Designed miniproteins, single chains, continued (2). Designs and how they scored, part 105

Each design is a single chain, and the fold is of that chain. pLDDT is the mean over its residues in the fold that is shown.

## One batch from the design tools (miniprotein)

Design m7647
Fold by ESMFold2-Fast:
Structure m7647 (fold): chain A 74 residues (1-74)
Amino acid sequence: PETIRPSPELQAILDEKIAEMVEALEAGDRARAEEILAETKRLLQEKYGLSDEEAEAVVTAMGVEALLRVKERR
């Protein structure tokens, strides 16, 4: 289900954060990956006005995408 369409600016930020998470996960730095998710959730709430539920859904999808990218590279 597609409920939120990010602007090109927001999409670029999310793609950059996903790439940072992939690097952290490949390095075994789970704490860094969790920090990136927390920072992104705050950004979505503060600058884009997303609810806690909406922001959590976006960062959960980002985490899944990062894990899939790590798996595909193996």
Scores: mean pLDDT 77

Design m7648
Fold by ESMFold2-Fast:
Structure m7648 (fold): chain A 94 residues (1-94)
Amino acid sequence: MEEKKREIEELEKEAQELEQKYASLYSAASINRAGAEFSRELAERKEKEDKELGERFREGAEINERAAEENEKLAEEAKKKAEELRKEAEKLRE
């Protein structure tokens, strides 16, 4: 019973750490999404005045969009692993 209880506590702790990682990565992705939108708006405005400057802002938007997608993928992986660990802890309680 004591050994099983400690194993459950370890699984729940790892799940909690992954849930915190999910929150952090999701927040980072949201910031990157906002940055991409801002850069896209600047690109459209600047292309009329300076095509090269507009292209640089468009490139910046694409970089931020890719960063957001990567962080979203990592967040979902962390969430899925946390859910699997929670399920494993529940199996040990039975």
Scores: mean pLDDT 86

Design m7649
Fold by ESMFold2-Fast:
Structure m7649 (fold): chain A 100 residues (1-100)
Amino acid sequence: MSEEEREALIEEIIELVKKAVEAIEKGDYETADKYIRRALELIVEGLQSAESDEELERFTRRLVERLEEIRKKEKNPEAKKLIDSLIEYVRLLAEERLAR
């Protein structure tokens, strides 16, 4: 995956997470679930598309940094909990892929 393709994938994941957060804030949990499922699919795709440990670590680091930035600005407790769960999920999947 090129650097540009990686950044585009991360931006798509982040936009889906933002849409899920907005849906949670509105009490629309069905819409939130739809966006989160798509975000998880793209996270798995990004991790599986890594051709080296360095590429995997770079993707993981960039995605986690962007998720943490959203979390810092978020005030809704349920949305924060969702973001924390996504960060943990990304870290665990990356660790499994690195066989650590």
Scores: mean pLDDT 83

Design m7650
Fold by ESMFold2-Fast:
Parts: structure tokens; sequence; C-alpha cells
Structure m7650 (fold): chain A 65 residues (1-65)
């Protein structure tokens, strides 16, 4: 299973149902991440199991497995 850990560079919302709100400096781990051509990252939030989309320009990649 692939994992991607990202850190928020600003206050952001990961788009999902429900949406996940992150503060600047918060870390977020995605399972089975996909990089989309429009600069979005799609994946499953490891903590909740919820599928989400986030803007890759607003996060720093801190870990890949």
Amino acid sequence: MKRLTVRALEDIVAIGSPPIRLKKGDEFTLVDPKLLPDGLIEGIDEATGVPVLLDSSKVEIVGVE
C-alpha cells in the first residue's frame, strides 16, 4: 500500500465528504495517492478512510512509502 505524507503550507481544506480542515504546519497522510494533471492530489485519508482531494501547491511532501 502506498502512502504520501504532506504538510500544510497554509490553512487548507482537503475536499471530501466530510471535508478535512488543516492548519498551517499540520501533517496529513494519504493512502494510495494519485497525482492528477491539474495539480491535485487524490487519496484516502489514513485516519478516517475518507477519499479526499487536495491542492498540491499548498502542501509540502514530507514522506513517501
Scores: mean pLDDT 80

Design m7651
Fold by ESMFold2-Fast:
Structure m7651 (fold): chain A 60 residues (1-60)
Amino acid sequence: MAVEATSARPARVGETVTLTFADGRTATGVVLRVEGDRAYAVATLEDGTEVPAIVTPAPA
């Protein structure tokens, strides 16, 4: 059960990025893996809940 999110720049493994969800909420994510145009991250919500996220580049 992964949440889709966007990042304003390409993410790298081990990097902490700000993720923007489809509803406009933001969370901090740690990138675990990058495969081509997609990154796999764990997003930590403000309440401390960790959710898996698939990060795509913003459509610049």
Scores: mean pLDDT 73

Design m7652
Fold by ESMFold2-Fast:
Structure m7652 (fold): chain A 61 residues (1-61)
Amino acid sequence: MREEVMREGARAAGAAAGEAGRREVEAAYRRRLELLEAGVAPEEASREGGLLMSAAAEAAA
């Protein structure tokens, strides 16, 4: 559920930024999933993923 909401958020942000921005936002989201899979705490992974996603959105703007 929470993961689904984040996935939708990443797609929406990418769509708003166009094709190039979408690619960067999804890459940042994928990084967050890798951290979760590696056993990093959900809060830690979300915080780091959020920073990457924010940076990707700024780069796309």
Scores: mean pLDDT 62

Design m7653
Fold by ESMFold2-Fast:
Structure m7653 (fold): chain A 89 residues (1-89)
Amino acid sequence: SSDLERARKLVEQIEKETEEAKKYAEDALKNPEKLKDAAEYLKGVYQGALLGSNYARAVGDQEGADRLQQLAEEMKELYKKLQDELDKQ
Protein backbone atom coordinates (compact mmCIF):
# COMPACT_ATOMS: atom_id res chain seq x y z
CA SER A 1 0.00 0.00 0.00
CA SER A 2 1.01 3.65 -0.40
CA ASP A 3 0.97 4.00 3.42
CA LEU A 4 3.50 1.16 3.80
CA GLU A 5 5.74 2.76 1.14
CA ARG A 6 5.45 6.10 2.98
CA ALA A 7 6.37 4.40 6.29
CA ARG A 8 9.48 2.81 4.75
CA LYS A 9 10.62 6.16 3.32
CA LEU A 10 9.96 7.80 6.70
CA VAL A 11 12.17 5.18 8.43
CA GLU A 12 15.01 5.94 5.96
CA GLN A 13 14.57 9.70 6.50
CA ILE A 14 14.61 9.41 10.31
CA GLU A 15 17.69 7.12 10.21
CA LYS A 16 19.53 9.87 8.28
CA GLU A 17 18.26 12.54 10.72
CA THR A 18 19.46 10.50 13.74
CA GLU A 19 22.94 10.15 12.19
CA GLU A 20 23.07 13.95 11.67
CA ALA A 21 21.81 14.43 15.25
CA LYS A 22 24.63 12.22 16.60
CA LYS A 23 27.22 14.32 14.71
CA TYR A 24 25.65 17.57 15.98
CA ALA A 25 25.69 16.25 19.57
CA GLU A 26 29.37 15.20 19.23
CA ASP A 27 30.22 18.69 17.92
CA ALA A 28 28.22 20.36 20.73
CA LEU A 29 30.06 18.33 23.41
CA LYS A 30 33.32 19.86 22.04
CA ASN A 31 31.77 23.34 21.61
CA PRO A 32 29.61 24.18 24.69
CA GLU A 33 28.07 27.26 22.99
CA LYS A 34 26.22 24.80 20.70
CA LEU A 35 24.73 22.66 23.52
CA LYS A 36 21.33 24.41 23.71
CA ASP A 37 20.67 24.32 19.95
CA ALA A 38 21.92 20.72 19.69
CA ALA A 39 19.64 19.63 22.57
CA GLU A 40 16.60 21.26 20.90
CA TYR A 41 17.52 19.60 17.58
CA LEU A 42 17.81 16.15 19.23
CA LYS A 43 14.49 16.67 21.06
CA GLY A 44 12.83 17.27 17.66
CA VAL A 45 14.45 14.17 16.12
CA TYR A 46 13.41 12.10 19.18
CA GLN A 47 9.78 13.25 18.85
CA GLY A 48 9.86 12.56 15.08
CA ALA A 49 11.16 9.03 15.67
CA LEU A 50 8.38 8.32 18.21
CA LEU A 51 5.67 9.60 15.84
CA GLY A 52 7.24 7.71 12.94
CA SER A 53 7.34 4.49 15.01
CA ASN A 54 3.61 4.86 15.82
CA TYR A 55 2.76 5.49 12.16
CA ALA A 56 4.85 2.51 10.94
CA ARG A 57 3.14 0.22 13.50
CA ALA A 58 -0.33 1.49 12.48
CA VAL A 59 0.28 0.62 8.78
CA GLY A 60 1.84 -2.81 9.54
CA ASP A 61 5.58 -2.03 9.27
CA GLN A 62 6.55 -3.75 12.55
CA GLU A 63 10.27 -3.86 11.62
CA GLY A 64 10.31 -0.13 10.84
CA ALA A 65 8.36 0.64 14.03
CA ASP A 66 10.85 -1.34 16.16
CA ARG A 67 13.80 0.35 14.42
CA LEU A 68 12.41 3.86 15.00
CA GLN A 69 11.63 3.02 18.65
CA GLN A 70 15.30 2.00 19.10
CA LEU A 71 16.50 5.23 17.44
CA ALA A 72 14.15 7.27 19.66
CA GLU A 73 15.71 5.70 22.79
CA GLU A 74 19.21 6.51 21.44
CA MET A 75 18.16 10.14 20.82
CA LYS A 76 16.59 10.35 24.31
CA GLU A 77 19.80 9.18 26.03
CA LEU A 78 21.94 11.56 23.96
CA TYR A 79 19.53 14.45 24.71
CA LYS A 80 19.92 13.71 28.46
CA LYS A 81 23.73 13.91 28.10
CA LEU A 82 23.46 17.31 26.38
CA GLN A 83 21.02 18.60 29.04
CA ASP A 84 23.36 17.39 31.82
CA GLU A 85 26.27 19.32 30.23
CA LEU A 86 24.09 22.43 29.78
CA ASP A 87 22.98 22.25 33.46
CA LYS A 88 26.67 22.35 34.57
CA GLN A 89 27.09 25.87 33.09
Scores: mean pLDDT 88

Design m7654
Fold by ESMFold2-Fast:
Structure m7654 (fold): chain A 71 residues (1-71)
Amino acid sequence: GDATTEAANKVLKEVAKEVEKDPELTELANRLSLHMGLRLEEAYLSALGGRDPERYREVLDEIDKAMDEAV
């Protein structure tokens, strides 16, 4: 639904802001987006997952919780 998409997108935007402050992660995300055909927000998550798998799991849990609460 629209509400679940908005909730997930909000979490993704916060993660993107964190990644954008790190030029190395931003460059890695751009390369992943180009090579895998991912949206930039998804590429940011993938870049974060490669550098910090534990943080990546935390972000996925936050997205899942936000989507559940939006239903």
Scores: mean pLDDT 74

Design m7655
Fold by ESMFold2-Fast:
Structure m7655 (fold): chain A 83 residues (1-83)
Amino acid sequence: KSKENLEQAIEQLVLSIFLAERGDLEGAIEHATKSRELAEQSGLDVSNALKYIREGLTALKQGDAEGAIRYLREAIGELLKVL
């Protein structure tokens, strides 16, 4: 369950990055938000990953796709360390 939630959270971040690279910031926000929910529901210590997901979401909401992609990539790295 926890591992499945983290795997899905990573998949959602990959899709969020893909959409942000294509200028679909609304789609990127939707998938990054889903990733945050899945990571929170894992019950594991994902505090570092959640910090980066929140920073990425803030950047997306401000229209900063490049900054968002950087933060979301860091989030993937942190989730992989916990997985």
Scores: mean pLDDT 89

Design m7656
Fold by ESMFold2-Fast:
Structure m7656 (fold): chain A 97 residues (1-97)
Amino acid sequence: SSSLQQQYQDLKQKIDAMEEIKKRMDELTKTVSPDTGEGARGGGILGVNDGISGGDAYADEALKKSPEEGRRLGALGDQKYQDLKQQAQQLQQQIQS
């Protein structure tokens, strides 16, 4: 029981960190096209679903810090974020059981 609670807290911290990164990415993406959003939407299906998580605007900002950090942020992607959220939900259910 204690181990499950600790695992949940650890996952929650990681999710929180990624959630903040996603919010920063979203803010930077909106800065590129704040008024119309025409450029982003003109990109097609990829731009609607996956283009946001690795947008050029965020890559530009990340490169100001380091190329390595930009690559790591891109690697976080939707896949790892969803995986951690799923694990947290499962642990939460086990704790409540």
Scores: mean pLDDT 54

Design m7657
Fold by ESMFold2-Fast:
Structure m7657 (fold): chain A 99 residues (1-99)
Amino acid sequence: SIKEMAEQILADVDTLEAILKKSDVSNKDKIKKLLKKAKELAKKAIETDDKEAVKEAAELVREAAMLLLKYAKSLSLEEILTVIAIILRSIGIIFDLEN
């Protein structure tokens, strides 16, 4: 379960990094730093079964995705829906870990 959540976070980070690379975003470096830290925490969670690391990684992915929606000038509708789905999945992971 923790491993499956962390693997989902890694997949969502890769998706957000791919969208970010194609996007005109003024705060690109800030979003990159959030995604890098989320990836490091998710990898740690896979190795150590660390529930707190998964939760922190999900919170960072949610923040990065929200910043991407706020600052990106040229996201397609499909990219917007993908980013929203990632936000909702991150919220779901956080909720599952608290309950």
Scores: mean pLDDT 89

Design m7658
Fold by ESMFold2-Fast:
Structure m7658 (fold): chain A 96 residues (1-96)
Amino acid sequence: MEEERSKKIFQAVYKVITGSDKSVEELAKEGNLAAQILLDGIKRGTPEEGLLSAVALLSREEAGLSAEQVNEIVKMINKGASPEEIAKKLKELLKK
């Protein structure tokens, strides 16, 4: 399911950046804006748009990635990369 994939990718990205394995729903209830953006996208029937916006926000604000590095992650999501592939790429970008 596109919704389930979007939640798994978000959780994988969030765990790499913060070390937390909290659910998207828990994070949104705690006031996490990126998690709220993803859940809003899901409710509107656009889970992938919500995911792209949420991941861009997390990568820029929490991880300090450049626009070019954020675009690499976005391209992987658009190409159908797995949560594990996206997490691996994010770890590589954070070590540069």
Scores: mean pLDDT 83

Design m7659
Fold by ESMFold2-Fast:
Structure m7659 (fold): chain A 63 residues (1-63)
Amino acid sequence: VEELLKALEKAGITDIKFVKREGDELIYTGKYKGKPVTIRVNLKEKEFEVYEGDNLLFYGFFE
């Protein structure tokens, strides 16, 4: 997960903060281009999603 968060920072997401864990999901907040974003990390599926409100900005997989 730490390498994923570093990759998201390189992609322009700043101020990444852990909020909570819900089952197999980790929830973080951050900023992208000055706007608040929510980062969802699924530990079981090895997937992540970055949302600005209801808009999916990024989706991918991690190791």
Scores: mean pLDDT 82

Design m7660
Fold by ESMFold2-Fast:
Structure m7660 (fold): chain A 81 residues (1-81)
Amino acid sequence: MEKITIDGIEFTIIDDTHVEVKGDGELGQNVVDALKEFKKKYPQIKNITLVGSDSVGYYHGGKSISDIESLGFNVVKVTSG
């Protein structure tokens, strides 16, 4: 499996359509910005598993699953790491 780090956010490419996204600490604008950069390199990957927080409530500053989906991604799973 290929692993890429963008602005402290770890991306584990699972297959041609699916990536696992893991961050240390607060998941917010940093995840959104890292996903914008990831999309430039892997435009075919749309399905995301989020790892780090046990709920969307930990996305501080109004960042949420909907912000990520607005970039054209599908959040298929959210899990606490």
Scores: mean pLDDT 71

Design m7661
Fold by ESMFold2-Fast:
Structure m7661 (fold): chain A 94 residues (1-94)
Amino acid sequence: MTPEELIEKLREAVENGDIEEAVKLAEEIASLGDPEALRKLVEVLKELSKSKDIKTLLSVSGVLGIVAEEAVKLGDEELLKKVLEVSRLIRESL
C-alpha cells in the first residue's frame, strides 16, 4: 500500500469520525519514516480541522499527536511547526 493510499483511507476514517481506524492508519504512515507523506498528511488534517463535528476534530487531534511524535524522532522542525499550527486551530474549534 502506498503512502498516498494510506492518507486517503485516513481522510475517510476522520470524516466518518472513526477515531480507532484513523489512529491505526496514522501509526502505519508514521512507521514508513517518510517525511513527505507526513507533510501531506498534516495538510489534509489542516483542511479537516475546519469541521464542526466533535468526533472528526477528536480524530484529527489523535492523528496529530502521532505525527508530532514522528516529527520529533525525525528531527523535522518544519513538520513539527505545522503540527502545532493545526493543533491550535483544533483547540480554538473545541
Scores: mean pLDDT 83

Design m7662
Fold by ESMFold2-Fast:
Structure m7662 (fold): chain A 115 residues (1-115)
Amino acid sequence: MPSYFSDLFNRRKKFYQSQGVPERDATLLAARFLVETGRDIAVDLIRRGRPEEAAEVVEEVGRVVVAEVDALDPEAARQIEEEFKKAVEAARRGDIEALQRHTDRVLDILDAALA
């Protein structure tokens, strides 16, 4: 079954494609949106005392983003996967600063692929 984040990714990608964005760029922009959305949800969960649920959110977002980016750029996908592993561990510890740092690095990799 597609996860909530897989469905969210597909809807956002289709939105960008409907605006005339090419498929590659629409995929990267949808991945970027998913990272930002997942980070915001995870930060809220940590603040509510739910770091294990925050880690599950980050892990699922990472799974979707890595799979979609791997189809376009396998090397970027490997770097993103490494940063998501660190982000999952940060979320599990309730370390919001580390979670933001590692997800910011994912966004930087996606932005470099868009250039």
Scores: mean pLDDT 90

Design m7663
Fold by ESMFold2-Fast:
Structure m7663 (fold): chain A 77 residues (1-77)
Amino acid sequence: ALDELNQRLVDEIRAKKDNPDREETIRLIADALRVIGHVEDALFRIAKRKGKKISELSEEELQEAVDEGLRQYEADR
């Protein structure tokens, strides 16, 4: 669940709070969240385009969403 993923990220940030590479860890987490956001947007667009709910998407359509999300993340850099 998104709440479990969010809690894991918060726990990792807290665990590295006193580390010299804490800023680098925060940047990596922020980049990961950006990728997740683009993949989520791609999932909604593909589901809408195909007239399906996200839960009804095939494995191939889920892979398409991941690939599209990654392309959009790279384009925003």
Scores: mean pLDDT 73

Design m7664
Fold by ESMFold2-Fast:
Structure m7664 (fold): chain A 83 residues (1-83)
Amino acid sequence: MDAALRETARRLSEIYDMPAEEVYRQLKATIDYALENLEAALANPETGVDPELVARVEELRATKTSQELLDLLRRWLEEELAS
């Protein structure tokens, strides 16, 4: 996952004219934050976390290459736009 995140950050850095290391830090922090909060939400029965959201986070965690990560994000975006 680290190699995938670094390559994704490098590509995004070129698009947004930001340092790749800074983009990497922000992406990693966002994913780590989402995973921590998802685990906390699942521990609280009152939050009613959607199983679909859990499945999507697990798919993100399972990505091994930047291409897999980008393909997953593209698929989610296409699903949202089709809705």
Scores: mean pLDDT 66

Design m7665
Fold by ESMFold2-Fast:
Structure m7665 (fold): chain A 88 residues (1-88)
Amino acid sequence: IKEEEVESISLEEKIEIVEALIEEMKEGKTLVELALEVSEKLKVPLHKVMAVLEGLEKEGVLDRSDYHKDAIEFKEKLEEYLKKLKSE
């Protein structure tokens, strides 16, 4: 992975992606599976959805070890992050 692959995403795009992640969140889906579904549903590249998840790591909402866990465990954290994004 090259350092220069840091994607720049607008605040509006981040909000849409986080809202879609919350909407598609169901029991038995990992964060990676959820990211793939959101990418397909919104017709955005997977790397943009992954960049949003990296933003969550930067904000301390997620850890990299969380990517293998059920996404539903992070629903409340994602909803809180969404509120923070909308307040900017």
Scores: mean pLDDT 74

Design m7666
Fold by ESMFold2-Fast:
Structure m7666 (fold): chain A 71 residues (1-71)
Amino acid sequence: LPPPLTKEEIEELFEKVEKELEEVMKKYSKEDIIEGLEKAKQALLRFIDDEEVRELLEEQFKRLKEKIEKL
């Protein structure tokens, strides 16, 4: 069985993604990045049936989108 992802591990992963996203934002528009994130979120949620994990992922994607929109 794969080890469960902890809340801390998910938060660390999203912090790393945020740093990589800054480089991507120099080359792509906010709209393209937000659209890409929405597609990634929907694809990921199709494979996850755990409600707590789904809520955590939706919260993290929402925070990431809010950061991008504020830039």
Scores: mean pLDDT 73

Design m7667
Fold by ESMFold2-Fast:
Structure m7667 (fold): chain A 61 residues (1-61)
Amino acid sequence: LTPQEEADVYVALAIIAATVGNVEAAKRMLEKARSLGASDEDIKNVEELIEKAQRELERQA
C-alpha cells in the first residue's frame, strides 16, 4: 500500500469508529490518517463526525 492508500484506510476506520460511538478509536485512527497524508477535506469531514458522536454521547449521559 502507498501512504495515500493507508491514509484512506484509516479515514474509513475512523468513520466506522465514530458511527458506532467509539470516539476514542475514531480519534486514534484519524491521527494515523493525518500522519500518512490524508487530505484536509477528509480530516475535516471525520472531525465533524467525531464532534457529532461526542454530542450524542453527552446527551445520553
Scores: mean pLDDT 81

Design m7668
Fold by ESMFold2-Fast:
Structure m7668 (fold): chain A 91 residues (1-91)
Amino acid sequence: MSKFEKALLEFAKKYRNEKDPDKIAEGLAEVIISHPELTEEEKRLLRLTLQGLVNLFGSYFAKKLYELVKGKVSPEVEEIVREIYDEAMKK
């Protein structure tokens, strides 16, 4: 298991009963910002994680996460978050 996968698992354990989308977005943003270099498999895992969280918390979560990571992560990771936000806004 990679460092990023371990960080996502610990994030999931810490926030499993959290209902505040701001706290969830802040916690996930910290994980993403702390891992600036992601493999293609880790980017896929991130996309799946974001899709799941948007299904639970809606466009507000996606917007908050994008605002927290914008300009603080790689362009490729920022694009993943932006694409998920754009898709959430279409719902």
Scores: mean pLDDT 83

Design m7669
Fold by ESMFold2-Fast:
Order: C-alpha cells, then sequence, then structure tokens
Structure m7669 (fold): chain A 119 residues (1-119)
C-alpha cells in the first residue's frame, strides 16, 4: 500500500502544481488573460464538489498526457488553460460528460505514446 500512497501523493502534488502554474501564467499576461483568469475562477467556483474533482482529474490527466508526449508542465501551461476554458464555455451539465469522454481518449493516447517509446 506504500506504493499506492506515494502515487496518490504524487497525483495530488501534480494537481497543486497545475493549479498554481495556471494561476501564475494568467497573472503574468495582459488584460485578455486576466479576463480568462476571472472566468476560470468563476467557472470552478460554480461547480459542485464532484464536478470540481472531475476537473482536477481532467487537468491532471491532460498534464500527464503532455508530459508523456515530451512536453513539460511549464510548456503546456497555456494549452492547459485554453483547453480548460473551452470546456467552461460548454456549461455545467455538458462539461461533466465531456470531461469523462476526453479523459478516456487522453488515457488511450498516453498509453499508445508509452508503448511506442518502449519499442
Amino acid sequence: SEAIEQQLKHNQELRDQIMEGAAQALSKTGPEKAEKRAAFEEFYASLDPEQQRQLINYLTALALRYAVLGKSLEEAEDILIEEFLDYAKLGKEATQKRLAEEMNEWGKEADRALIERAK
């Protein structure tokens, strides 16, 4: 169970780093990204706790996908923010279903990339 506990801690640290990185990236940008930051914070706060967990899981899976594809979290920050805000435009109920579908597809892409690298 120690290996599982370490994996859970690592996943939590990745979530925290993604959220902090997104906030820092938005804070260093012009007025357009200041509006995006406000929209991001408002959207996240509008969600129930289950939907908030799904969004954090989605952001974590997306960051891991980019890491497997050879991108750092820092390099992926702008892309992560843009993809997240695009889902915010879909609305609360539609977003939950879309996040589940996207997470499944990104998991498949990450697995395929790892298999190709192992060959």
Scores: mean pLDDT 59

Design m7670
Fold by ESMFold2-Fast:
Structure m7670 (fold): chain A 60 residues (1-60)
Amino acid sequence: LEEEYKEHLELTQEYNEKANRIEKEASPEDRRKAVLEAASLSVKAIGHAVRAVAAKRELE
C-alpha cells in the first residue's frame, strides 16, 4: 500500500512534467497536436493521483 502510494505519486508527477514539457517545447504549427498530447498525459496523471489518494486512505 505505501509502495503503491509512492509509485502512483511519482507517476502523477512524471506525467504532469511530460505534459508541461510538451506544451513549452511545441512550435506554433504543432500547438494543437501538443495540446491534445498534453491533455492525454494530464488524464493519465489524474488517474494515478486518484489511485494514490485511494492507497493513502487505506494506509490511514
Scores: mean pLDDT 76

Design m7671
Fold by ESMFold2-Fast:
Structure m7671 (fold): chain A 58 residues (1-58)
Amino acid sequence: ARVRVTYQNADMGAIAAQIEALGGRILRSYPSDPLLLVDIPADRIADLAAIPGVASVS
């Protein structure tokens, strides 16, 4: 599934590493904004939302 991930109070690299560990791929990163565009298996979205520092998944 293709989702937008916003994060707060966390390093983008740490969030990206955890997304990749879940089988996700970072499609786009925005260095000016706490936003990542991610492709992840649909059954992993709940795990993605549980990552420390992830504020929303949409």
Scores: mean pLDDT 80

Design m7672
Fold by ESMFold2-Fast:
Structure m7672 (fold): chain A 70 residues (1-70)
Amino acid sequence: MPVITLQQALQDGAELARKKLLERGFSEEDAEAAKKLVETSGGKGVRDSGLPKEAVDIANGALATGISKT
């Protein structure tokens, strides 16, 4: 049976985080930083990154959605 890996879920969450941040009017740099942190740190890096609280909340929500798609 196909098993969605944690890495695939993190990639999906990272893509969704970038899209949602851009839709909310955050800069491309903030959106890209959040995407990379979700991809590499599974959300821990997003919290530690110094991004605005709203950007962190959006990225964490997107990560949770990506994991839920499994």
Scores: mean pLDDT 70

Design m7673
Fold by ESMFold2-Fast:
Structure m7673 (fold): chain A 57 residues (1-57)
Amino acid sequence: MRIRARVLRLEPVDGRAPDFEIGAARARELMAADPDAVGAAVLETPDGLRVAVAVAE
């Protein structure tokens, strides 16, 4: 089975930098939008939060 990962930058909400809860909500949104998604995680980086989504092919 092939798994492909996508990493997406989070955008500020209401003029504030994204936090973990915003990242978790985005991860759930992306998981719901892709029926082949098998997992998602919020990543902390020096430049802010990212969302990683793993998709089965």
Scores: mean pLDDT 70

Design m7674
Fold by ESMFold2-Fast:
Structure m7674 (fold): chain A 84 residues (1-84)
Amino acid sequence: LEEIARGLVDPDPEVRLRALEELRELVEENRDNEEVIRELLKLEPLLRRVAAEDPDERVREAARETLLALQVADGMLLIKRGLS
C-alpha cells in the first residue's frame, strides 16, 4: 500500500490517476476480504482529501469513485458479519 499512497501524492496527475486505478482494482478483487479492506481503509483520509482538493477534476472524480467503492465494500462486510 506504500506504493499506492505515494502515487496518490505524486505531483503528476497521471501518476495519481494510476494509483487510484490500482486501488480500485484492489477493492474490487478483495470485496469479501475483511483484512484487505481494513488495510485499504487506512487510505480513506487521503482519498477524502484528494476527492475534495485535487487540482485535476479527473483525479477528484476517480478519488470519489474509489472512496465510494471502498465504503460500499466496508459496509457490505459489516452486514455479512451480522453486525447490522
Scores: mean pLDDT 82

Design m7675
Fold by ESMFold2-Fast:
Structure m7675 (fold): chain A 86 residues (1-86)
Amino acid sequence: MSPEEREKKFLEFVKKLKEQKLIDVDDSDSEPVLRMKLMPLAGKVVDPSLTEEERNLVKYVGYLAGSKRPDITNASQAELEAGEKF
């Protein structure tokens, strides 16, 4: 997948998670700002009130935010499946 396709997929994913109220980001946030805000989510669960599926989606967007070549190799199979199905 090209870097441009990954960027588009990341932005589409952020939009979907925001619409479901799973992440707190502003509509005025630029892509670099979104990446800075969401990248830490790859390392930990940030809200214990979320379901396991919702936590997996939030962690997956954190992996996508990490770079133009997001390191998803450390993502669990469940986290990858959640992101791919969403």
Scores: mean pLDDT 67

Design m7676
Fold by ESMFold2-Fast:
Structure m7676 (fold): chain A 62 residues (1-62)
Amino acid sequence: SEEEQRKLLKAMLESLNYAKENKDWSEQDLRDKITAILKKSGISDELTEKAVLNVLSALKIL
């Protein structure tokens, strides 16, 4: 749904902002934190895994 897509986007943006502030963290620590933010936002486990990869990829390009 549009509401679910909006929640996912908001959670991904929050995760990306956190990762940008913590560039010195290991990839594993960033993955764990991004995963926690997404799960806290009510994102399903299946979507969470894909979203983590997307956030990390976006961080690398930025």
Scores: mean pLDDT 79

Design m7677
Fold by ESMFold2-Fast:
Structure m7677 (fold): chain A 72 residues (1-72)
Amino acid sequence: SETLPSEEVQQAALPVAQEVQKFMDERKKKMEEIAKLTPEEAQRKRAELEKEFAPKKEELQARIAELNAQAE
């Protein structure tokens, strides 16, 4: 990613990048399910989905921060 340090030490970022991709794939899958609902239901379910995914997003952000600290 453009925002990640481009240093050899950041090769350890690969597992985190894979987790981010998995998170994005799971979110996309859930969004596709929501897209089958009525607009009003979709808006409500989207808000619920963001709340459901918030802990994992926070976890991934913390892991990215750790990798950035190691690149100091």
Scores: mean pLDDT 73

Design m7678
Fold by ESMFold2-Fast:
Structure m7678 (fold): chain A 86 residues (1-86)
Amino acid sequence: SLAEELIDEAKKLIDEGKNLREAAFLVRQAATVAEKEGLISKEEADEIFKLVDEAMEAYRSGNIEKARELLKKAVDKLRELLQKRK
């Protein structure tokens, strides 16, 4: 699915330690697409958005490793939610 493709691209960026802002954008888009397609609930999408927001706050305060960890957590959670709906 498009959501899975977006997650895979985000995970690649996170693993490479590159473009964490772009990775955050891709995770947000994946959650938005998954909610729009009925694959996850609004509440589940909001949980992903919260993790991405926390990651970007860590990024802005210079805590790059924490930002990376939170984005990875968001990716892992979204993948788990998508797996349960297949």
Scores: mean pLDDT 85

Design m7679
Fold by ESMFold2-Fast:
Structure m7679 (fold): chain A 97 residues (1-97)
Amino acid sequence: MKTRVTIVGRVVGETPKEALDKAMEMAEAVVQKAIELGKKYGAEIVSVSIERVSPTVYRVTLELTVDSKNAEKVKEELTKQVEAVGKVESVEIEELE
């Protein structure tokens, strides 16, 4: 069975440029971790997005699919990467089949 893991992180900056730079840093960090998890657990990136919530606040969303038995481990590793750069807003796990 496959599971979809969606993680949403938030970054805040003192300026619009700082906020965007932090959002890019978070996006790069979670994509790199997802690539590593793809090699270890067969995780596959579905999407990554950066959304401006306000001039100094950005939301970064990563969606991936993985075998259900590895979903919790993948969630834990991605959560750590988001927390290294900003704050975790939400993590969703959805069984697909």
Scores: mean pLDDT 86

Design m7680
Fold by ESMFold2-Fast:
Structure m7680 (fold): chain A 66 residues (1-66)
Amino acid sequence: TAGEEGERLGREAARAGEAGDAEKARQLSMQAGNYATLALAQGDDEGGARAAAEARRGSEAWKKAE
């Protein structure tokens, strides 16, 4: 689902940021946020919320890596 894909991308963004790849973390966290929005638009409130939380985690990791 869009929520599941958003969660996966958000977790990958966090790993990229923790590894020091700020650009990859930025791109993946933005994609995760887009999938979170899509999940919420489709009525998947739980999946969208989880995807949004992981996207935010990825964004924080990117900002810290930069």
Scores: mean pLDDT 80

Design m7681
Fold by ESMFold2-Fast:
Structure m7681 (fold): chain A 96 residues (1-96)
Amino acid sequence: AAAALAAIEQRVEAAVAAQLPKAEEAAATVPEEKRKEVMLELLLEVAEAVAAGLPEPPAELVERAREEILANTSTELPEDLLELLARIAAAVEAAR
């Protein structure tokens, strides 16, 4: 359990670090009204990289994670990003 959770955390840190230079450049060069869209695109790249290395989580945990994300965000997330975030959250929960 602990080793699986640590592996997920390390993968998230690596994926975020890989996209950080792009996020910094976007923050400096993109108009404020477009920054949200660009940040969502970068988050999608991070989520895809993390999810690609995770085992398939139970469908029940994915559905619960999806509902929790929707309940706790005021931002409409793209469906592909929402699905990947739900799968990552479900994999973290399954690793505990």
Scores: mean pLDDT 75

